# Designed miniproteins, single chains, continued (5): the designs that were tried, part 99

Each design is a single chain, and the fold is of that chain. pLDDT is the mean over its residues in the fold that is shown.

## One batch from the design tools (miniprotein)

Design m19658
Fold by ESMFold2-Fast:
Structure m19658 (fold): chain A 88 residues (1-88)
Amino acid sequence: ELEEKAKKAAEEAEEKARELAKNGSKIKNPVALVAMVLRLIGIAFDLLYNKNITEEDIEKAEEEMRELLENLEEIDERATKIVEELRK
């Protein structure tokens, strides 16, 4: 049952990644958008390929996804500032 829960959480992370890639119009920085999508894919990967998956790992992944989605604007702003610093 833990494997099934992990699979569902991974599928949710992949779906959120697709949703963000499709509806990224509110994310102004392309680097931030790509980073956020890759983070969600990474969460899905960890859930699918962790042979020692625990209930806590699943809960942590769900929390990380929630925090990422709740802080999209802040991540975009922070990434924009970093990219601006690197501009010439």
Scores: mean pLDDT 77

Design m19659
Fold by ESMFold2-Fast:
Structure m19659 (fold): chain A 92 residues (1-92)
Amino acid sequence: MSPVERVAERLDAAGLFTPEQRAVILDYVAEMEKLYDAEKNPKHKQIIDFRMQYFVDSLIADARAGKQFTPEQIRAAAESQLRAAKELVAEA
């Protein structure tokens, strides 16, 4: 099962996200998978995987605690995380 499929199942099981929020999270996961697959450094791969998992886990935990997000807030956070990961990959 791909990471996108796995995260989709986790989001659906939680039942805490709108279709728009779900789409933004899955887009982030897909972009992180592309970075992971393109990365040649094993330590960078571990960091990319950890950052992706941490972001998804934190969103689910915060939503379970009653925190509300707009799709735009999730997108901004996801873009920030993706930018940091891309900078790491660029260090080759």
Scores: mean pLDDT 85

Design m19660
Fold by ESMFold2-Fast:
Structure m19660 (fold): chain A 82 residues (1-82)
Amino acid sequence: ALEERLEKAREAFDEFSEAVTRAGDLTVVMLRHPETGRALVLLATADGEVLWEAEAETPEEALAALRAAMAEAERLAGERLD
């Protein structure tokens, strides 16, 4: 249901926001699916934990989604982080 998706997204953003603030050093990884050609973008900590991912038809779309998520997480970290 939509409520479940929104709750999961909120939980993921809260965890992501805390991890971004705590880790301080993040790596962006871009992959392409060999069969479908679709782009997958990952955001990971220095320890190799994947904090966020997006899949799209093009690398540009996947990267745009990641940048939007990072901007929102940074905003939340600055305003509502414990």
Scores: mean pLDDT 62

Design m19661
Fold by ESMFold2-Fast:
Structure m19661 (fold): chain A 65 residues (1-65)
Amino acid sequence: KATSYFVAGNLAYVAGDYETAVKNYEKAIELDPKDKQAWENLSKAYEKLGDKEKAEIYRKKAQEA
């Protein structure tokens, strides 16, 4: 379920494992592309990884969800 991946992503994010957070948020979005919070958190995880281009793209997606 999308919620399970979203929760797993949040746990990885708070642990500082931003790569694992990205993978889990991407799975959450695959299952529920209207989950605005998952898009927002994916954007933030990419900001932590230093990928500002992807962060901007996913922040835009969050606004459209």
Scores: mean pLDDT 84

Design m19662
Fold by ESMFold2-Fast:
Structure m19662 (fold): chain A 64 residues (1-64)
Amino acid sequence: APELTEEQKEEIRKAIARSLGLPEDSSDLEVLRALAEALELSPEEVRALARRWGLEDRVDEILA
C-alpha cells in the first residue's frame, strides 16, 4: 500500500489519539502501538500499518 502523506499521518494520528484517550502530542509510534493493542492487530497487520506510516524499521517497537 502507498505511504500516507504527512498531512494524512497528522490528522489520523490526532483522531486515533482522541479516540483512545492519548495526549494529542503523542508520537506516531505511541499512537500506532495503542491502536494495535485496541484492535488486537496481528503482527502481519501491524507490519502493514507500519509500512504505510514509514515506520517499517520500527515494527518491533509497535509490537513490543
Scores: mean pLDDT 77

Design m19664
Fold by ESMFold2-Fast:
Structure m19664 (fold): chain A 89 residues (1-89)
Amino acid sequence: MEELKRIIEEAKRVKEEAERLTRRGIELARDDPLLAARIRKYGAEAETYAQLAIGYAEQGDLETAKKYLEEAKKYLEEVRRLLEEAERR
C-alpha cells in the first residue's frame, strides 16, 4: 500500500515538473518553432505517462504503474535536455 502511494506522489511530481518545464521551454524557444514543438511533444508524453501511472496505481496495478512512471521520467528527462539546449544553444 505504501509503495502505491509513493508511486502516485512521484507521478504527480513528474506531471507538475513536466508542465512547468514545458511552459518555460516554450517561452525560451519562442523564436524556434521546431524546438518548441519538440518540447511540447515530450512534455505532453511525460504528463500522459505520469497520469497513466497514477490511474493504474489507483487501481492497484503496481507493475503497470511502475512501467508508466519510468516512461514518464524518460520523457521528462528529454524535456530537461531540450530545455538545456534552448538555454545554452
Scores: mean pLDDT 86

Design m19665
Fold by ESMFold2-Fast:
Structure m19665 (fold): chain A 96 residues (1-96)
Amino acid sequence: KELEFLDEAIKILKEGIEKTDNPRVRKILEEARKAFEELKKDLEAGKITPSEFSARLVGIVLRMIGEALDLGDEEDLKFVNEVITKIFRKADELEK
């Protein structure tokens, strides 16, 4: 289920990258996508514990929010927050 969640999260990030016209927002989403792909690779290799998985997931999301806040644009922050919200909605769906 964690691997399925990561695949869906990566897909959501890729869709966000295609939809954004802001290269700075695209960079934030691309860096998050790379981090999720690295997390998936480590999880598949059995290199991380469940607590490490959760900590890394939270770290990636907090970094996305922090970088979006540094842009100083409310619409960019709103777009990044919408992407994060879609990711968490998918996590909830997969637990049911």
Scores: mean pLDDT 82

Design m19666
Fold by ESMFold2-Fast:
Structure m19666 (fold): chain A 77 residues (1-77)
Amino acid sequence: ASREEAEELVRKAEEAEKEGDYLTAAKYYYQAGLIYEELGDLERAREYYMRAARLALKAGDSELANKAIARLVELAE
């Protein structure tokens, strides 16, 4: 995965969030976080995992929220 793919996922997430599609936005932010983590950009990975967790909770997707939170806990250690 590339930084350009992550930026595209972020743009798709922002658009979905504007449309009120919080679940789709959460999924795209989570995928972007995974790419930034793979690239070693831990600050951006944390930012997008936080957004994914918040939006997943808002959408009622506890499984996705828990996955994003687990990544945040791992990156804090």
Scores: mean pLDDT 87

Design m19667
Fold by ESMFold2-Fast:
Structure m19667 (fold): chain A 92 residues (1-92)
Amino acid sequence: LTREQQVDVLVAMAMISISVTLTIAKKHGLLSDEQIERLRALADRLVEAVEAGDVAGAVAALREAARLLEEAGFTSEARALLKVADNLEALA
């Protein structure tokens, strides 16, 4: 895979993880409306950063999303996002 293709795959994996976590958390009332809005904004920021070629911005959005998820008790999901962020940073 090219570096661009590796970035796209890592971002796709992160977006799938965020979307699934949001769906489950909303169903079970595990996130406040404010936390849901913040996570959606971070997902939008991640997509915008990737489209702009801003790897540092994408990494920052992923780390902030991971912190929010960890605070909400989604420790495994937070760690998965941190791993994606670390892999993206290594490609920069």
Scores: mean pLDDT 84

Design m19668
Fold by ESMFold2-Fast:
Structure m19668 (fold): chain A 66 residues (1-66)
Amino acid sequence: MEKKIEEIVKKAEEELRKAGASDETVKAASEHIRRLLEESESIEEGEELVESMVKTIITHVAARRA
């Protein structure tokens, strides 16, 4: 379980950095993602929520560039 959570967090961090998010944003997001996955009823449900959150952050980062 913990190893899978770390994999999901690492992937999310890479996607956020690639989108141009700051180190502060990446750190805050990764902490929130870890908590979200720990609080989720299943890892699959947690992954879905994390994917939605990452997309939202990427959209906000892109909007600030426009």
Scores: mean pLDDT 77

Design m19669
Fold by ESMFold2-Fast:
Structure m19669 (fold): chain A 56 residues (1-56)
Amino acid sequence: MPPLSEEEKERMRAQIRKLAEEDRELTIRLLEHELKIETNPTMKALLEEVLKEIKE
């Protein structure tokens, strides 16, 4: 799988943050589930970072 560009990562972070603003509980549950099955270290790091931001 090709690595995500910084622009693509930021767009993904922004989309996740927007979803969290609309339904924080559902977004947290979806991210926690994705983290359990994600094996790509770059994607896992991005999901962990955003999940931490949403929980804080």
Scores: mean pLDDT 77

Design m19670
Fold by ESMFold2-Fast:
Structure m19670 (fold): chain A 113 residues (1-113)
Amino acid sequence: SANEAAAEAAIEAELARLEARMRELQARIDAAEAAGDEAAKAAAIRAAVDEVSATVTRVVELLSTITDPAVARRLVARVVARLEALASTAPPELAAAIRAQAAALRAVADQLL
């Protein structure tokens, strides 16, 4: 449907934005690590965690507009896969936070679908 196509496009835009922002934040983490600036590193990791959390919140809102459970399940699987891909290249503390958000998204989908 037009609503499903719009929600899928909006979710793709959110994921693309998150991926671009995570590349920027990873560069900041790497620069802070190289400088031995633990405060700057912690701040960049916190910003990355907040960005993932905010993106997942917006994705859940978009998923709530989808009436076809099969479409919603496919989109959840896509979002989870993209989050797991981000986690695979992230530092351990950030990877754990991203995986926790992916698990929370799966749990919400299991309850609603």
Scores: mean pLDDT 88

Design m19671
Fold by ESMFold2-Fast:
Structure m19671 (fold): chain A 68 residues (1-68)
Amino acid sequence: SEREKQIENFKKLVEALLKTLSEALNEEKFKEVKKKLEEILEKLEKGEISLDEALDEVHELIVEALNS
């Protein structure tokens, strides 16, 4: 289904972001961002948020993490 493909692609995006962030952030910030990314993914998988909302939350989280 399109939804299953969207969730699969979002998981791949999260994995790529976590790899990049592990090199860019200190250990404490990385753990916080990882937890929040996993919470966004869980909400998307449960259908509590749309893909667009999930991508917006990820974008905001990354911008805040890199500018802190």
Scores: mean pLDDT 85

Design m19672
Fold by ESMFold2-Fast:
Structure m19672 (fold): chain A 80 residues (1-80)
Amino acid sequence: SMEEERRAKAERLLDLAVEISNQAEKLYRQGITEPSEEVKKLYEEALKLARELGIKVNESDNIWLTAGVLAVAAAMLLAL
């Protein structure tokens, strides 16, 4: 159903946002603040899912901050 598809997309978005946060922690412990190519790929997938879910997010030059906003938005959708 359309509801199951929306839920699956919201769950995937939350998973992506969590993975981006995990990668941020790993990179930070290595003294690296710049997103890797892998992180940028995850971020692009997250933005695509956010658009498909109708989530409005103010784009920021800070990928980490935007990923955090997407995590909250996905969690709110899953609470519905």
Scores: mean pLDDT 80

Design m19673
Fold by ESMFold2-Fast:
Structure m19673 (fold): chain A 71 residues (1-71)
Amino acid sequence: SSMRQQQLEQAKREILRIAVDGERNGRTKDAAEQMLKIGKQVGLSPQTVIDLAREAGAPAVAKAVEELVKK
């Protein structure tokens, strides 16, 4: 499933980029919403999206993702 692997890898790279940019510019909620949308399109769980934000060194974005997946 090379197409699925390529889509997943590209989505993860895009999520990491969005997390870094969102943390840097303080647009944490906008970044979190976009990351969750991309994650959902490729079958990544919300927890995986949070983990990717933390891996990127984006703690405020990670917190925004957590708040969005609550209520």
Scores: mean pLDDT 87

Design m19674
Fold by ESMFold2-Fast:
Structure m19674 (fold): chain A 57 residues (1-57)
Amino acid sequence: ALEEAERALAELRRAAEAGDYDAAFAHAKQLSEITKQLPPEQAQRLNAEAEAVLRAA
């Protein structure tokens, strides 16, 4: 679960850097589903990083 969440976050970063926002939002949704299975602290950190990536783009 954690490794899958970190992979989804990495894919989100790559899509956002490429300007592919449709793919970036798809990866963000996948990350959100995975983080529901993680401890709250880890879920909050990963979701905050995803929001920061999307906000910076």
Scores: mean pLDDT 79

Design m19675
Fold by ESMFold2-Fast:
Structure m19675 (fold): chain A 58 residues (1-58)
Amino acid sequence: MERERLERLIKLLDQAIKQLETAIKIASTTNPKQAELLQKQLDRFKAQLEKARAQLKK
């Protein structure tokens, strides 16, 4: 079912977001430019997560 795919996507995005948050925290100490790139990726993943959640509710 499409629902199963959305649930898997949400789980993967949630894990990726948590990994990126950790990576940003580490990178901000040693490489601020990398932290900026990771922050942009985090914002994109959060947007995808919200869209997936909205689709799951329908």
Scores: mean pLDDT 80

Design m19676
Fold by ESMFold2-Fast:
Structure m19676 (fold): chain A 69 residues (1-69)
Amino acid sequence: SVKEELHKLILRLIGLKLRKIGLEFELDRLEANPKPEDAERIEKLRREIKEIEKEIEEIEKKIEELEKL
């Protein structure tokens, strides 16, 4: 059902937002005390955050489309 799909998307969205907060916290810690050896880790964190942001946007669009039904 549309309602069941909506609930699954909302739960996935919550999980992604929590994951993003954790990654942003780690990135903030590394950027507050920048070390040359952390450059690759910082780059990975930025990429993962961007990928999660794209997934969040796609899920939010799907939720909006389902709510219009």
Scores: mean pLDDT 88

Design m19677
Fold by ESMFold2-Fast:
Structure m19677 (fold): chain A 94 residues (1-94)
Amino acid sequence: SAEELRRRLEELEGEAVRLYLEFQELADKHGRDNPEVAALEKEFQALLAELSALAKEAERAIDNGDLETARRLLEEMERVLRRMRELVEQLKAL
């Protein structure tokens, strides 16, 4: 349903905010002038831009009643979030 998809979108956006804050704290800890940190930050920022675009498209699809497209876009957001989690883990391992 549209309500379930909206709730899922909000959950995924909440996870993105948590990952962003964790990434920033770890980047500050390891030093932003560290080349390994800079490389991970560049990839993380690209994923944030992709996630933002997908979230806007998902909200539009939900608003238009295109629940099939919305579900596909939420699945793509989950893929992006998995990669973002991997980057946070790589940063922790630094």
Scores: mean pLDDT 90

Design m19678
Fold by ESMFold2-Fast:
Structure m19678 (fold): chain A 89 residues (1-89)
Amino acid sequence: EEEERIFKAEVVRALAEIALAISKKYPTSVEETKRLADSIAESARKLGLDELAEKIRQVAEDGVAQGLSPTEILERIVAVVDEEIERLR
């Protein structure tokens, strides 16, 4: 069970890393960042990681409210996924 949950969280991490890489190489708007965060959260939810999905959404909302850059928001999302993977180990 934990191995399966770790694997699913690693998939979410891969999606977050791709989004982060895109934001570092290409101009990314706040609106595009919100859509990316929503897509990552929805993927986590579809994989049964509901708590992680809510954390991702919260981090994105807080980052936008704080005026963080797209890259900073996505870095925080990656960090939250990494924390969840460590928790499951």
Scores: mean pLDDT 84

Design m19679
Fold by ESMFold2-Fast:
Structure m19679 (fold): chain A 73 residues (1-73)
Amino acid sequence: SALEEAKRIALEDIERLEELIEKSDELSEEQKEELLALLEEAKRRIEAAESLEELHRVVGELEERLKEFLASL
């Protein structure tokens, strides 16, 4: 289904981002822990999403929270 395909793509993108964060020399360990915790929460919410609308909402909320985090650096 379109929902299952969108979930797979979203989860794969988050996993790639987690790898980049873990390998980063520019982020402190504290910043890495905060970002990784945010991404793990997003992964759980994506897996629980029952519609494309809900999935898009979760992704949008994650993008907003990431922007807020970056603005606090």
Scores: mean pLDDT 85

Design m19680
Fold by ESMFold2-Fast:
Structure m19680 (fold): chain A 72 residues (1-72)
Amino acid sequence: SNEERLEQWLLENQDLIDEFFELIKQLPEEEAKEFLARVREIVEEALKTGDVEAAHKKFLELYQEVQEKLAK
């Protein structure tokens, strides 16, 4: 199922996900809320389509954006 595929991806990428949320905590509240909303949209789309590869790519793009914001 799409849910099982997403759960497997979350398990395999737990360290990356944990690091991402630690970075999010360092952002201003408004920016953190925007990134969390985008994460929610990625999860909802993955559950709807089962396209975990697309979800992974979008998550890595968000991770890079968060790193870039914290570097400035």
Scores: mean pLDDT 83

Design m19681
Fold by ESMFold2-Fast:
Structure m19681 (fold): chain A 92 residues (1-92)
Amino acid sequence: VPLIPAEEGARQLAELAEKIKEAAENGDFKKAILINVAARIVLTATDLPEEDREELLRLLRELSEALDNKDAEKAIEYAERLAERAREIAER
């Protein structure tokens, strides 16, 4: 059962995505990985339509893979996409 309203959860996800981007830009992959885990928990608890949930989950999985590979360019790209998509959902 979701605990967080869609707008609030999406806003939190956008903020977390920006923090992941900052950590990846600084080469702090351990911090970025921990923030990505927190983002997955927020997504799981957020009341989102299935299509939006699946899209954000896909971006988080791609971001996780980039972070595990220490691929800063891909991590930054996916974090930016996650932040943008989450903001779009929050502003509906």
Scores: mean pLDDT 87

Design m19682
Fold by ESMFold2-Fast:
Structure m19682 (fold): chain A 65 residues (1-65)
Amino acid sequence: SREEIKARLIEVAKRFSAVEPTLTPEQAARLRELINEASRALSKGDYESAQKYIDEAEALIDAAE
């Protein structure tokens, strides 16, 4: 649902904020791009694309932790 995807996006954004000081500038820029694209896709009702961007962001954060 839209609410579930929105909740995932909020959680990813929180996790990003927590790990951002430990990231390289390139990693931080890529995560910001993915989060922004996920937000844009969600606003357009493109839930498939929103989930894909969130999945990529989660994978990058997991690799950085």
Scores: mean pLDDT 86

Design m19683
Fold by ESMFold2-Fast:
Structure m19683 (fold): chain A 80 residues (1-80)
Amino acid sequence: YTDEERYKAALENALGLAQHAAKNREEALKAAEEWLKIDPEIGKQLKEMALAKTLEEQKKIAEELAEKGYKRWKEEKEAE
């Protein structure tokens, strides 16, 4: 598997998550508020996903999540 293939998979997964959060906005916002008290970074990401009204905003958030996920995967692979 190439790095590009894994990045593409991460991007597709992140886009799906962003679209799901936007579709279930009220529930996603409530979850984000709870997560802000526990982990502010996760809470902020969930809030951004829930507030993304346009496909352009959803894609931007998905790209940020995919890059973060791909970086974590790369670190785990190097650690073995």
Scores: mean pLDDT 68

Design m19684
Fold by ESMFold2-Fast:
Structure m19684 (fold): chain A 55 residues (1-55)
Amino acid sequence: NEAAAKAGAAAGAAAAKRGEDSTRSGMQGVIHAANAGGDEAAARAGGLAGEKAGS
């Protein structure tokens, strides 16, 4: 869902700001989207946003 994807994207962006690379930022995006109740599509969206922020 959109709320979960947004939560994942925010978590990935925060990881990137802490100096984590694209892989770690992407993983944080996936994990947080899933924890927010996101489905597979939301987890992918959060992960991609986090990866992009960390690159």
Scores: mean pLDDT 80

Design m19685
Fold by ESMFold2-Fast:
Structure m19685 (fold): chain A 80 residues (1-80)
Amino acid sequence: SIEEIAEKYKKKLEELTEEILSKLDDEEAKKKLKELLEEAIKRIEEMVKEKAPVEKIMAVYLAESGELLVFYRQELRKKE
């Protein structure tokens, strides 16, 4: 079902966030990353609520996972 696919992608975002959090020492960065995760989860849940096609949910997941990774790379650059 669309709900099962969305749950799978939400879990993948949570797992990625947990991995990044384990590599960050800055409390402000950790807080911001958690906020980005919450926004990503909410966006996926809105897509499910709107009965969006699977391809759109997948596209949102890819975009949101990309934003989490970009944030992580930017935080690493601040340490350089």
Scores: mean pLDDT 85

Design m19686
Fold by ESMFold2-Fast:
Structure m19686 (fold): chain A 55 residues (1-55)
Amino acid sequence: MAEEARERALAAPTREEKIRVIQRFANEALKRHSLDETSRLAAEIAREALGADNR
């Protein structure tokens, strides 16, 4: 699940689409995973897909 969402987020052409993919993943993950696991996975996907800091 997480790796599929990550690939989809990375492939999304716009930042808005990337955010939508991450939000869908978080909603689905909350049904099966704990809040801690969901938050961690969503944060990892967001960091990779949106960029760490844009230094």
Scores: mean pLDDT 73

Design m19687
Fold by ESMFold2-Fast:
Structure m19687 (fold): chain A 57 residues (1-57)
Amino acid sequence: GSMDEQIEKEVEELERKAVEAYLAGDYETAAEYVRKSFELLGKPELGEKNAERIRNL
């Protein structure tokens, strides 16, 4: 199904911030933004799993 346009915009912003943090070598901040984006998508378990992978880089 289609997502709310506001949620899509917030997810895109969080993904952009995650990439910026990742490129800066701030894996903790990148992981946090990834976690939040998955929470907005209703998938908090996947968000935690992906955040843990980023923290271990």
Scores: mean pLDDT 82

Design m19688
Fold by ESMFold2-Fast:
Structure m19688 (fold): chain A 59 residues (1-59)
Amino acid sequence: ETPIEKILKALEEIGGISESAKETLLETTPDEELRKRIESLEIKPLSKEERLKIKKLLE
């Protein structure tokens, strides 16, 4: 499993992503299908709880 796929699953569960993280993933992801999935994620400010949840899901 690629790190990008794991991150995408976590972000889809949260329902959004920070603007800076979305830009970074788009810049580092050459796969067009994964890029489209990243682009479909809504930009929203992440709470401390949401950031912690993402970190736990990535572990």
Scores: mean pLDDT 71

Design m19689
Fold by ESMFold2-Fast:
Structure m19689 (fold): chain A 81 residues (1-81)
Amino acid sequence: HMLPDDEEIAATLAVMIYALAKRSNDKEVLEEARKILEKLAEKYPDNPDIWEALADVYEMLGDHEKAEEYRKKAEEIRKKR
């Protein structure tokens, strides 16, 4: 295969999107990052890096319940890998 796997690309994108969102502390940018990460999580539900990035974005948005839920999801996936 001449290009990285879609899952590898998604994980890289999730990390980059999270880093951008964390730096901005702008609710509009955080909401956009959340939407992108949600789509990636639906496509790659077994990738823990995507769920962890979602958890961090929700934490920054003040949604502590969603953040905890998605952190737990990422941890469970990591335990099975």
Scores: mean pLDDT 74

Design m19690
Fold by ESMFold2-Fast:
Structure m19690 (fold): chain A 90 residues (1-90)
Amino acid sequence: DLDFLASLPPEAQKKVLEAGKYIQEALDLLEKNEPVEKVIEKLELAKKYLEEAARIAEEAGDFERAEILREKVKELDRLIEGIRKIAENK
């Protein structure tokens, strides 16, 4: 959401954009039929950048947007877990 991104502190915007790049890299790896292990690695990097963005927003006093970013981290955690379960054929 571009409106959400524009509402963040500049340092947090940078972290969200880096997270977006890693999500795009994960999608590109999926299209190339690369090992899911590499896909998960990119999603874990995206998660770390979103966690950093949440911290920066919170330090800037933007607790509402920090909470939204933490919810996005939880969404990525669930996605990573789902991909791992599918890859393990459990």
Scores: mean pLDDT 82

Design m19691
Fold by ESMFold2-Fast:
Structure m19691 (fold): chain A 59 residues (1-59)
Amino acid sequence: AAVEAAIEAAERLKREGLHPDGEAINKAIQAAERALKEGGSRDEAVEAAEKAIREALAK
């Protein structure tokens, strides 16, 4: 579930021309896992993962 949400987020961002590396994907998985543990939907997990990837790549 969390890994699937992180993969979906990475695919969306790749369509925007971003290139998530392994660290960005790892942070995305952690963000998605947190969202799901807090009772969030899959869409909320994907959104959290997208945010984590964008933050990781902004450094």
Scores: mean pLDDT 80

Design m19692
Fold by ESMFold2-Fast:
Structure m19692 (fold): chain A 66 residues (1-66)
Amino acid sequence: SEETTEEIYKKLEEMHKEGKDPLPVIMELLREGVSEEDIVEALVRLGLSREDAETAVAVAKALLAS
């Protein structure tokens, strides 16, 4: 939903502003059932390239599967 998308964006934006690794937040969002595409779009909106955003999500997904 729009509200969920905004919450995702705000969590990632806060981490970005603090210079922190977004990976733990991406892992949390994946565990909560947020789609990979919604996370990628939020990261792109924060200024990441699509390639970097897709890589971050892929890494988080791999760590959760381990």
Scores: mean pLDDT 79

Design m19693
Fold by ESMFold2-Fast:
Structure m19693 (fold): chain A 63 residues (1-63)
Amino acid sequence: KEEEIEKLKEKIEKLKEEIKKLEEELEKAKKEGDPNVKELEFELEVEEGLLGIYEGLLKILES
């Protein structure tokens, strides 16, 4: 139980860092007119979805 919670916390922290980097890259891409804006938006949406799933699982396990 505790080991599973720790693993999920690590995954959540990693995803949050990846999302933060993608948000920064997306803002820069929008400012610079980068053609990859749509791809970055899609990647951000996917990562945010995964974060929501892992946060939901963590909440269930901590209950």
Scores: mean pLDDT 81

Design m19694
Fold by ESMFold2-Fast:
Structure m19694 (fold): chain A 65 residues (1-65)
Amino acid sequence: SDMDVNKMIDSFQMYSGMYPNTDIGVTSQKMVDDMKKDPVGTMQKVKNDPTMQVRRDMSVVIYDG
């Protein structure tokens, strides 16, 4: 849902803000931008990205209800 997508965006935005000069922070900011433009496509890319696999229970195993 839009609310769940917004929460994921907020999480990535927060991480980007906390660590703006790190690889994780930069990647998080790009993820925020991508999710705002194409949330569905971006979530599917995250699911297939091994770097994002650690978040699959939250970011890639999303709600279909």
Scores: mean pLDDT 63

